# Designed miniproteins, single chains: the designs that were tried, part 87

Each design is a single chain, and the fold is of that chain. pLDDT is the mean over its residues in the fold that is shown.

## One batch from the design tools (miniprotein)

Design m3019
Fold by ESMFold2-Fast:
Structure m3019 (fold): chain A 56 residues (1-56)
Amino acid sequence: IAANIIAAVAALSPPTSTLASALAAAFSISKAAVNAILAANNGNKTAALAAAIAAA
């Protein structure tokens, strides 16, 4: 399941703001926390999503 979501995000390349809002809603965390995860992964959206899923 997680791998399929990561692959879909990679294929669609959604804007960072859209991804951040979706992740904040899905994990019930602040949008600022999602932006921090994205920054920690050098803006790599798929790596950030993988890290967030692994941490949950």
Scores: mean pLDDT 61

Design m3020
Fold by ESMFold2-Fast:
Structure m3020 (fold): chain A 100 residues (1-100)
Amino acid sequence: SKKEQLEELKKELEELIEKVKKAKTKEELKKLIEEALELARKILKLAPDDRELINRIIALILQLIGLQYELDHDLISLEEAKERLIKLLKELIKLIEELL
């Protein structure tokens, strides 16, 4: 069911936050941003046809892409990037909780 898919995505996001906390390298964090983008795209596919909600998910996807760019070009420290990614993952979790 859609509810079971959303509950699994929430669990995967919570597990991803724990992986982000343990990440020690830029390369590890870049891989975790890619995983976050895949999860965000799955949430978008499960979202109802609600313009405001879809726009919120797209805004989070764009912020993840921006973070990936900043990290790839050394415009952000590893620690700041980790904090920003955790914040974005928590926003995705909150959005799933609103859909449950």
Scores: mean pLDDT 90

Design m3021
Fold by ESMFold2-Fast:
Structure m3021 (fold): chain A 72 residues (1-72)
Amino acid sequence: GFSVLTTPYEQGLALLKRAVETGDAALREQGLALLQEAIDIAKRTLPPELYEKFVAEVEAEVAALEAAAAAR
């Protein structure tokens, strides 16, 4: 597996989910920074078609979490 990619992705999502639950802006910034690191790693390591799929998945997860926060 892409362990260098998956670690910041999983940690970024966990922090972003925690930020949505608590309203903690610092956790949101840390989560988004780790997701951006995962995207940057994906861009240099994955073929373009897999990179586009990965970015779309990250964007969908972020959009779902932001929508859940906005509905409260």
Scores: mean pLDDT 80

Design m3022
Fold by ESMFold2-Fast:
Structure m3022 (fold): chain A 99 residues (1-99)
Amino acid sequence: MEFEYTNLSGKKIKITIEGRKITVELVGTKLEHVGEVTEVSDEEVVLEVSHKFAPEIKVRLRLTETEIVDLESGDVLKLSPEQSKVAKKVLEKVKELLS
């Protein structure tokens, strides 16, 4: 399954979900990030994200409705109220598509 949206910079982003694999592509470029959903709960999703040119380098991210946590560094990005609304929709969609 795939869907596309235009980001705030007017760039087209393509998201492809195949089982537990999520690919995020900036359309018209070679920029691609591949994430694998490793854990899903009612409140959070854990992703392993690999770089296209260095697939051995993986970053584990925990996404909730309020924050994104880098599980390797412990860095926490707190989401704004508007970003939290988007995160909630993404979490609901990931659960729907991967269930």
Scores: mean pLDDT 67

Design m3023
Fold by ESMFold2-Fast:
Structure m3023 (fold): chain A 66 residues (1-66)
Amino acid sequence: KDEENVEKLKKKIDELKKEAKSAEEFKKKVQDLLESFLQKNKLSDDSYHELVKYAREKVEELEKEE
């Protein structure tokens, strides 16, 4: 169940990276996405940490592209 949600959120993070105009905007949108999801759904600590690591990697890629 968590694995499916993690993959779905990773895909949304990828979409946000593609649409973001800056690394700062991307960070904000990812934070909003995760907070919104956690308000309605529960994630294990492991799943949350995996998503945070994934988002951090995407932020680093975007910062290098700027």
Scores: mean pLDDT 77

Design m3024
Fold by ESMFold2-Fast:
Structure m3024 (fold): chain A 80 residues (1-80)
Amino acid sequence: SLSEELRAFAARNTIDNIDKEELKELTKKLLRALTAQFNKHSSQMSAEDAAAARATLEEDIKELAKMLNIPVEEFTKELK
């Protein structure tokens, strides 16, 4: 998935040797794209399945924020 690819990118790159602000903005843009994809698919799901999928996405975002050393609140806003 896109989030797994972002997590792999973050794991491979030395955060202190790249533009953290540009990385943050790129991550937000990618999360917006992922959220749009999720919303498109969730409209075709049961409410229970959509809730479970959203919970998994939020967990992935929290892990990504921790890996990038960025406050999770900056990313969770992209889910709304």
Scores: mean pLDDT 68

Design m3025
Fold by ESMFold2-Fast:
Structure m3025 (fold): chain A 81 residues (1-81)
Amino acid sequence: KPASVEELIQRVWLAAKLASYFGYSEEEIEKLLERIIKKYNATPEQALEALDVVIENARLFGDEKTVKAAERLKEKIEAEL
């Protein structure tokens, strides 16, 4: 498991949770998550792992907006592979 992926997961999930709580739009959440991933110089593999955790947790909490934002960012990253 690459170094710092656990930190990336925690940062991405916390940001998604707070942004959704404060009423960020789906597009704003997507852009925020993309900025965090870029800030941490995450590999595509690390980014996809972090986004999968966000999607799973957001679904458990019924946060459909965060699920859609994270899924769109995941598709964008997969298309660039």
Scores: mean pLDDT 82

Design m3026
Fold by ESMFold2-Fast:
Structure m3026 (fold): chain A 70 residues (1-70)
Amino acid sequence: SKAEELAKILKEYREEPTDEEIEKVAEILGISKEQARRLLTLIYQRKAPETPEEKELMRRFYEAMGIPVP
């Protein structure tokens, strides 16, 4: 499932995402590589989304993970 693939990518603690992880997340979520890099950077650095674009990316990520978005 999409949730299992995303969870596997995030199991490794990193400060910065790899190009391979960026490509896989972009494909899974149907977003651009630039958007996937931004999303993974927020997740890996445990930063809250601040811009409307970042909030939308986090919403799509939670939806793909099967986490209900209010």
Scores: mean pLDDT 77

Design m3027
Fold by ESMFold2-Fast:
Structure m3027 (fold): chain A 79 residues (1-79)
Amino acid sequence: SMSEEELERGLELARQALEKAIENAETTPSISLEEIKEKLKEEKKLLEEELKNTEDERRRRLLERALELVEEALKKIEE
């Protein structure tokens, strides 16, 4: 099972990877911002579904934080 600490480390790594992916898309024409956007929308849907099925307070807080990160990234791509 994933501990809170493991999930927090995973979220930080995901945030860093996402920032690099967006930066690379701006500098490399072969990487599509639309593809990144589609993947983020899919991830948002999965996070929302997992949040509906989760009753653990700690896990809910981490999922809500992950959802906020995905929503922030989508905003940056769309604006």
Scores: mean pLDDT 70

Design m3028
Fold by ESMFold2-Fast:
Structure m3028 (fold): chain A 105 residues (1-105)
Amino acid sequence: SEVEKELEKIVDEILKVLDSMAERLTPEQRKELDVVKEFIKELYERVKTLSDEAQEEFVKWLKEFLNRLKEAEKLPDPEAQIKAVRDAVAKLWLKFQFIENLEKE
């Protein structure tokens, strides 16, 4: 479906931004971004099982998440970048849990 293609495209863009950020980080900080990448991949697999309406709504939140990542990438301090990514992930997770609990019985 078009929604599934939009999901795949936005997830790919998110993963590319995370990879770009990782190039400027320490090995320890890169491991934290690897956890975020796995989280996004797992989230994508779970979202694909939801209704098209829920997927469409989640695409909007993934676009917001991507914008937050791009803003985090502009931060000069790697620790501030990681904190901003962590805050964005927490917000995305809360929104996903809300939708999933409504769609899955």
Scores: mean pLDDT 81

Design m3029
Fold by ESMFold2-Fast:
Structure m3029 (fold): chain A 105 residues (1-105)
Amino acid sequence: SRSAAQVAAFEAQAKAAGVEVVFVEASDDPFADGRRMREALAAGKVARLVLPDAELEALEAGDPEVVRRVREAMAAALGVPEARARELARLPNEELEAALLELLA
């Protein structure tokens, strides 16, 4: 899992590189980050999003309205073919993170 500060730092670095990205994080379960990422990938959803800090904080807190809006935005902003997204969903967390960073470059 990542803190709001780590997400903000990553967004600042990505913006400097000309890339708009956001991480979708689970706040309530130490294993939820991997599950939610795999669920998003299995649904064919890999997206580049920029969210305000307040919405990132609400997302980390598990606000259902913000989670719903982020999922809808991910579906709309799909940047990776569905077949590839399903392949990524099968990777271990460490390999998944590396593969996503390469896709977002």
Scores: mean pLDDT 51

Design m3030
Fold by ESMFold2-Fast:
Structure m3030 (fold): chain A 55 residues (1-55)
Amino acid sequence: SEKELRILLLEIAANSTEFVVERMEKENPQVDPSLIEALRKAAEELRKEIEELKA
């Protein structure tokens, strides 16, 4: 269904964002902490959208 596809795409986006943040924190000591925080918040919003779609 369209809803299932949307959830899958959001899960891919959230997982990818979380993976990139983890790598940036571990591998780049020069990364801007505000960018890390913004990406974490973006991933959290994606997770919230997934939960709303599952309701």
Scores: mean pLDDT 85

Design m3031
Fold by ESMFold2-Fast:
Structure m3031 (fold): chain A 83 residues (1-83)
Amino acid sequence: VDLSKLSEEAQKVLDELNELARRTARELEELGASATRIAGTAIELIGLGIDAAIALDRGDKKKAEELVKRAEELAREAIEEAR
């Protein structure tokens, strides 16, 4: 997968989910989550972001939307479990 060849819309989704991963990792750290939990959650969110960007770039807007929703749910659940 060549991420440098993604459309502008796909790049924006990738950037938004990378920010979600960074913010979620920060919030988990502030809540006292383990380094392993923080890293694992961030890696999963980044992976979902890449998959969503690829789906969008290929014109599969529905799949991209489902992957974005899964990323948002994963971030929320990880933060809730750390509380």
Scores: mean pLDDT 81

Design m3032
Fold by ESMFold2-Fast:
Structure m3032 (fold): chain A 61 residues (1-61)
Amino acid sequence: GAAKSAAAGAEAGKAGEYAAASTGNWEMHRLDGNPDARKGAEAGKAGDAAKAAEYSERAAK
């Protein structure tokens, strides 16, 4: 339902944010240094919770 879809979107968004926070700010100088955090954030924005979670875990480890 709509509530479940909204929750999934929020979880995906948080996964991307946690990936970015876990790896720190990838400033212009370090954008290529952590593509997993970038991909996690992009997947979260796209609503792909599974990929966002995968990249978030990679970035966090």
Scores: mean pLDDT 56

Design m3033
Fold by ESMFold2-Fast:
Structure m3033 (fold): chain A 100 residues (1-100)
Amino acid sequence: SIEDEVNKLLEELEKLIEEAKTASEEELRQIRDRIVEILKRISELAKSLSKENLEKVKKRLDELAQRARELAQETGNEELEQIYMALGIASNEIKELIEK
């Protein structure tokens, strides 16, 4: 189902953020690029989700954004700042779908 695909993508985002904690600078760029690609896919799939499922997706994206923000603040790393910003943009796109 679309819900199952979105949940798997959210699980992959969690793993990538966890990997980012110990990643080299080069690995972190690859992680950022993959996160951006996953977020783009979630945004497309989200158009087909119910409002209840959109609210669950938004909550998960907000939790992931907070983890990325904390990691960016600890390290001062620009790639982690970009990850945090991308998660925030995706969460806002989900919010706009909920408000319709």
Scores: mean pLDDT 88

Design m3034
Fold by ESMFold2-Fast:
Structure m3034 (fold): chain A 62 residues (1-62)
Amino acid sequence: SPADKIIEEARTLSPEEKLKLGIQLSNEGHQAYQEGRYDEAMTLFDVATEIFRDYLEEKRAA
């Protein structure tokens, strides 16, 4: 799925780049929600949440 590809690409990023990507996807999700694209918004929020979780786990482990 498109979401799986984004998550896979995010795994190659630095923690700082993961944080930036998560913020970007969260903002895109909010915009999609405001435009009535609810399924797209949910997918974007789910992907952002997974990226943020990976970021926080890496920072906690370091």
Scores: mean pLDDT 84

Design m3035
Fold by ESMFold2-Fast:
Structure m3035 (fold): chain A 70 residues (1-70)
Amino acid sequence: MEKEEKVKELENYIKQKAKERGITISDETIKRIAKKLVDEMSFEEAKEFLDRFLDYLAQAANLLGAKLTI
């Protein structure tokens, strides 16, 4: 898979997983995260990292009783 294809697929993955958890992330932030993760680690490692990271953000938002927007 080409790097650009990986970035786009990871962007879509972040959007879907954040939406499922009630987290709103700007398109600009999603693109930055996707690009950084593709540069630092494998696509599979990036997905595992994102699942854990988004779970932590969802728990934090729930504890604060507020919608999290980044």
Scores: mean pLDDT 77

Design m3036
Fold by ESMFold2-Fast:
Structure m3036 (fold): chain A 94 residues (1-94)
Amino acid sequence: MMSAKELAEKLKEVLPEEAARHGVEVESVEIVDETETEAVLKIKARYKGEPIEATVRIRVENGKVTVEVEIEGASPEAEKALLEAIKAALMRVL
């Protein structure tokens, strides 16, 4: 079973490339907490010059992977673009 830590590390590696395909420029991806069962990533990005931040929480419990995404400070268009980028990156690592 992949740990939350392994999923977070893979997501950090693929997210900048995947986000660029969605018009999102990733400035930083920081893993702020990582264990076998939970990982938290903080993402700073830009969409058409607009700054946007996201927090991604990954939980692995009893073989089930749960991902929560919180996006702050952006227009609905920018939030949608980053959310779609994160979802696409997750599909590549899961």
Scores: mean pLDDT 82

Design m3037
Fold by ESMFold2-Fast:
Structure m3037 (fold): chain A 101 residues (1-101)
Amino acid sequence: MDEELLRRALETADRAMQAILAGDEARTREYSRRLAELIAALSPEARERVRRYILRQMTMTQIEIDLQADDAKKVQQQALLNYLADAVLEAERAAEARLEE
């Protein structure tokens, strides 16, 4: 059960990173929202695995942004990556708050 949700979360994270590198704000928001919903549905153990994967993918995406020669595109890509990071952190905090209730 968790393994299927885990796979879907990892695939959604990959699509979010592709949208960020493409400068697609609408797709970045869509996949970030979907990823947040998937994170909320995962067990604590599966959430930790997804978090580690997302951090690795974000690091790779940051390297691509850092290599971007167009300053305007670089600023846009960085803003979208920050949006994804904030959405993931908020979803994690919301999930943890429910467990402490």
Scores: mean pLDDT 83

Design m3038
Fold by ESMFold2-Fast:
Structure m3038 (fold): chain A 87 residues (1-87)
Amino acid sequence: SAAAIAQSRQEVERLREELRRLQEKRNKTFADIQKTYKLTPEQQEELKELLEKEASLEAALRMGDTSVQASLDAVRAQIDAFLKKLG
């Protein structure tokens, strides 16, 4: 029905907005970590890569790909380990 199509479009738009907000929060988190720990260029690239992978997997999960959950959990664990090494 037209109503079902309109609802699906609204849900897709809402998810896109939510994903954009998550990406903005992630960029702020990177900037805050960089300011606090004065990361080396190598550490900056590693953190950027990990945050980008997390963002891509979160996007896939929110779009309905539940198969990425284990990969997302693994990337989050890698981010936590990276942050712990910084002290």
Scores: mean pLDDT 78

Design m3039
Fold by ESMFold2-Fast:
Structure m3039 (fold): chain A 98 residues (1-98)
Amino acid sequence: SMEEIVEEVRRLAEEEGPAAAVRKVLDYFKNKKVTPEELVAAMRALVEIAAKNKDWSEEERKQTAEEARKLVEYLEKNHPEYKDAIAAARQLIALAEE
């Protein structure tokens, strides 16, 4: 469910860092373990975390932007119709590269 994936993403970002959370979300999507709607919810949750958490290190910000860019590239190549997910991932890149 969208609620379950949002909670999982928040947990992953807290315990393993935001870059690891982005990477796992992409892996879940590639393995058909999350729907497109759940992908959007997960990415929007990461955007909210990034907007609130100014305490990420420069390395964490760089790694998060890199993993989000990989997600954008995967979606633009394989699922360009998932515009909301791509937009959320691009917003995460912009926030991480502040």
Scores: mean pLDDT 86

Design m3040
Fold by ESMFold2-Fast:
Structure m3040 (fold): chain A 73 residues (1-73)
Amino acid sequence: MNYTIKLQLPDGRWVTLTAKTAEELAYKVAKELLKAGVDRDHAYQVAYGIGKLLGGLSDEEVEKAVKKAEEDL
């Protein structure tokens, strides 16, 4: 299954993110938000909401995705 979302960044830009897994989607969401200057806590909350609603991710899986996004900046 492919996951696709549209995400609005703080500067008003919309980005379309596509991933093959919910974990990859949560990672991409967190990475784009962190790159745009969103703090980690807010990036986590957005990735958490998306991961829960679309992929049924656990809290641990969301935390892992956000941590990887932060490390890959």
Scores: mean pLDDT 81

Design m3041
Fold by ESMFold2-Fast:
Structure m3041 (fold): chain A 70 residues (1-70)
Amino acid sequence: AVLKIVLPKSVPEAGLIPILEKYDGVVLSAEEVGDKVEILVEFPSDEKAEAAKKEIEKRFPEAEVEFVEP
């Protein structure tokens, strides 16, 4: 399962690392788009991807997190 995570550049992406590691997320790409960073992360299961999405949204309410087809 792949998640697209969009964060403002003002939010340190280092804050995502513990969450991604907890759910065995692998960063596929990170791209700067204007004042935001778009990160694609692959998770080993839809369950882990959904759990990571909920935790990211709870910790970073400004983050936009969506499922993407690979």
Scores: mean pLDDT 79

Design m3042
Fold by ESMFold2-Fast:
Structure m3042 (fold): chain A 92 residues (1-92)
Amino acid sequence: SLRELQEQRRKEKTEKRKELGPASEEEIEKAGKIAGDFAEAIYEIELKMGKITEEQKKEYVKKAEEEAKKLMKESEPTLIIAVARALGESEK
């Protein structure tokens, strides 16, 4: 019963993504946030090691978000969105 419920929820999410087609602005924004959070974690280490400044960290994080959004717009984004969404769900 629990497995059947989880599978039904997964099918509902898959059907919604099929209707969505190429990446929506909302999915692109979420992918950007995931990339930004990951970049912030990496660059925080570099900042603590004294290799970069706080200003450089902010610029690098912003650049990572913009690059991720660009990739989502230019490539076949449905697979990338599925991966990004799965990573986001794991943080709950």
Scores: mean pLDDT 68

Design m3043
Fold by ESMFold2-Fast:
Structure m3043 (fold): chain A 91 residues (1-91)
Amino acid sequence: AAAPPEAVEAARKLEEQVADKMEELVAHEDAVIAELAPAWEAARGDRAAQAALMREALRRVGEKAVELGADPATVAALLETYTAWLDAAVA
């Protein structure tokens, strides 16, 4: 399924807050994904380990979003929503 509606709304608010910095945020996301790719491959078949790597990626991207001007409360809400979704997906 697609991300939950509350996560989509939180993501939209984040995108609005960093609209002029989206290129830099996307570049950072790509770098985080590349850095975590070997660990993700090592965790293949272990959904809990892959969920932990997704949480780490979301945390790092969230920290960059705050550096780029996002409201920390908006980032915290988005991370909480995605973390809950990941926890449910591996249950």
Scores: mean pLDDT 77

Design m3044
Fold by ESMFold2-Fast:
Parts: sequence; structure tokens; C-alpha cells
Structure m3044 (fold): chain A 90 residues (1-90)
Amino acid sequence: SELEKLTEEVREELKKALEQLKKEGADEKEIEIIELLLESEDPLAAVGLARELGAQGFSLEEINERLKNMSEEEKERMLEKVKENIAKAK
């Protein structure tokens, strides 16, 4: 279905974001957040959660920029929230 295609596209964009963060020498917590989003059974729901933690209207590109500019405390909160929602989805 179209929704399945969109889910796979989101997963591919998250993989690109992960590569970009690693290339730029991003903090381990930034990498961990993207890896957890990729491990989610529903990457669209995981991205939606990331948006709730940062701003009202993030695209995947904006999430990547936000992670790069986040404080350590913000990164830790996002990581915890992603972990919580992945656990609840199971």
C-alpha cells in the first residue's frame, strides 16, 4: 500500500540522517536517537514522537538539524521518550 511505501521511505531517510550525523562527527546520543527511530516497528510514529519533543512541524531533515543543535539534556529526554514509546508499542 501507499502507507507501506511511505514507511519504507521514512526508514530510508532516517538511514541517510544517521550517515550524515556520523560523517559530521555527531554526539553518540544523537546517533542513538536515530538508531532507535530506525528500530521502531512504525518509523512514522517514532518521527511523530521526535517532533513532539522538539517542535510543532519537523520534517526528517529538520529533525536531523534539531538533533545537531540540541543540548545534552534535550538529547537525553528525546532518547528516553523514544525508548518509552517503542516499549509501549510492543
Scores: mean pLDDT 67

Design m3045
Fold by ESMFold2-Fast:
Structure m3045 (fold): chain A 78 residues (1-78)
Amino acid sequence: SKDEEEAKKLIEQGEATLAEDRAVLAELEADPAADPALIALARARIARGEALLKEARKLLEAGEYEKAKETALSVGAA
């Protein structure tokens, strides 16, 4: 269905956002002058994104497409 396809696309976008967040963390960890608070924030953002993507995939499997879309859209939110 269209809703299932949209949910899958948003989960893929969330996975791309998570990959970007991991790249940011790698850049921060490579810099010995990096602010520890920014490293902590990047780690927290990654942990949140991983949990949201896991839940979005579970919702997709359950046929809860609207909730899966909303959950996936929350990946990378401030």
Scores: mean pLDDT 88

Design m3046
Fold by ESMFold2-Fast:
Structure m3046 (fold): chain A 97 residues (1-97)
Amino acid sequence: DLQRYQDSLRRRQRSGNTIGQAGSLIHIGNVYRDQGDYDTARQYYQQALDMYQSQGNSIGVAISYRNLGVVYRDMGDYQTSQQYFDISQRILDQVGY
């Protein structure tokens, strides 16, 4: 439910829960990707990536890169998709996950 994720995002923005905000952005991106709106999905995943990076959340950064990889694959850009999957895996390997 897109509206529930957007409502959750607004609530988390008001409370300053930046980790929760990034998670809500991933969910919103997933809804747009499922609708075939890859440009909007990419924008939401990029916002989540930027938030996780600003907070030093390496797992969140890796998840965001993986979701960017998925959207580029769905768009048929397999080269960019592979690069994002490689970045995601490298981050997870570096943090011992």
Scores: mean pLDDT 84

Design m3047
Fold by ESMFold2-Fast:
Structure m3047 (fold): chain A 75 residues (1-75)
Amino acid sequence: GVTSRAEGLLEEMKELLEEAKSTKDPVKLIGIVLRAIGLLLDMERLGAPQEIIDEARELYKKLVEVVKEKIKEMD
């Protein structure tokens, strides 16, 4: 059902956040952001419950903050 698929996309978003925390490769970091945007859009197109969409948006925000901090530290 829609909820089960939305939960799967949410888990993928959580995995991308952990990948962003564990890598220092700028190319990989940009790729992670693009993949996260795709997951968020797919979740909204799926008609996921608002609570799951809100949680995914918060995860995306945290992911972008991690990526920005890591890129800013690159010389």
Scores: mean pLDDT 85

Design m3048
Fold by ESMFold2-Fast:
Parts: sequence; C-alpha cells; structure tokens
Structure m3048 (fold): chain A 71 residues (1-71)
Amino acid sequence: LREALRRVAEDLLVDPEFAEAGRAILEVLEQGLDLEEAVAVLEKTNPFAATVVRMVAQGLAEGAAARAARA
C-alpha cells in the first residue's frame, strides 16, 4: 500500500495542478501515520489527496489493486 501511494504521489507531483496533493500524500507517509490517520488529516487539508489515498487503499483491499495502480 505505502509503495503504491508513493508511486501515485510521485505521479501527482509531475502535474503542476496536482503537485500539492502529491506533496500532502508524501508528507503523511513520511510522518509514519496509519492510513486511517493520514486520510483524516488529508480530508481537512486536501480532500482530493484524501480521496486518492482512499481509492488506492480500496483497490489494494479488493485484490485488483495491481491493475488499478497503473491502469
């Protein structure tokens, strides 16, 4: 999960319109927050980043995450 989130955050950083969301995701990953805590923080500071984190986590939980992470 954290590796998938890091890849998605790095992809967001490449796009200037989404760079702040990418930075927010990387920041919560660096702080070692649990996903539940990270989502709660991001929902208050960057709702788009929170949505991205939830979607990636949901995809991994469903077992189809490898497809979702790059498709």
Scores: mean pLDDT 72

Design m3049
Fold by ESMFold2-Fast:
Structure m3049 (fold): chain A 97 residues (1-97)
Amino acid sequence: SMARLRIRITVVDKDAKKAEEKAREMLNRTIQLAELAGARVVEQRLYPPEKIDGNYKVVSELVVEGPRDAIEALAEEVRKFAAEKGAEVEIEIEEVE
């Protein structure tokens, strides 16, 4: 069976440019992890920095599709990667035909 993985990564930094650079690096690495897992990138987006409580927040979104077992393994790997980098991650897995 096929599955879709929706990933939302949030990066916060004091400096807008650093937040963008870190978010872009994390998005690129997540895409690389998806490709290594044999998943196909369906959608990708990097949002502009938003000012929040004296800091800057950058959100990136990635949607990938692949075999269910590969997607479940990728979701676990992305959670670990985000935790190591101190970034917030939201993950949703959907079954697709």
Scores: mean pLDDT 87

Design m3050
Fold by ESMFold2-Fast:
Structure m3050 (fold): chain A 78 residues (1-78)
Amino acid sequence: SMQSQLDQLLDQVGELYKRAQEHLKSGDVEGAIQDLRKAAETYRQAADLASQMPGYEGLADALRAGVDEIEAQVKKLE
């Protein structure tokens, strides 16, 4: 279902964030940036999916805001 696909994408973002934090803790800034960029792409996919689901418009907007926050974080690390 679309709900199951959305849940899987959000789980992937969570794992990518954990990996990014581990990379930052170990001093691997490049690895962290790669994981954060992948998280932003996954959030975009989740937002696109949510925008197709009736009643999920607010979630779609929140996920798009999440992309902007991740991109801002990447810029600070570069």
Scores: mean pLDDT 88

Design m3051
Fold by ESMFold2-Fast:
Structure m3051 (fold): chain A 67 residues (1-67)
Amino acid sequence: MIQSSINAITAYLRQVRNWSDSDIDRIISAINNSIRRVGIDVTQQIIGQIFSNGETDVDTIINRLNS
């Protein structure tokens, strides 16, 4: 389930911004850190909110995942 969410967000980022693999890796690292801090279910909820808000700024997404 979480891998599907990660695949969805990385596909979205590549499609919308032509973001570099480096930026995508930063997002994946932030997702993994969020999972360690708050667990998978809460991390999936945060990812859903990011998509719902149409957020495209890498640093803002990372800050949201780290909150």
Scores: mean pLDDT 71

Design m3052
Fold by ESMFold2-Fast:
Structure m3052 (fold): chain A 78 residues (1-78)
Amino acid sequence: TSRETLDKVGELVKKGLEAARAGDGKAAADYLRQAAEASPNPEAKELLLEAAKLAEQGASYEDVERLAKRAMHALAES
């Protein structure tokens, strides 16, 4: 994965997690879906889409963050 792609996805994930921490699950899901679309790694994309779904369903910040971190790890390894 290119550094530019990692930086772009990372920025979107950061914004998504900030929205989730603020209790804005819809905004969090929108950012995490944008991160998924920007990700070329299939595992990272699926994890980000799952994180977005959890955020929309009102899951805890901790649960959303765990999936997002796993996605970023998968993206960095590809």
Scores: mean pLDDT 85

Design m3053
Fold by ESMFold2-Fast:
Structure m3053 (fold): chain A 60 residues (1-60)
Amino acid sequence: DEEKERYEKAREHVDRILAKHPDLTPEQRLAIRQVVLHHIMTKGEIPSDEEILAEVEKLL
């Protein structure tokens, strides 16, 4: 299931980013999850850590 595999990869990617940035606020953590999921589900691509953090900064 292509959709399920993409979703699982997105979750793993989010978890790894959050583990590298333990000092993030709960709002920033939620924004990171939202940005990654949106990218994977809409564009089918796994965004870079830099792209995620830049997008989160724009949203907050």
Scores: mean pLDDT 75

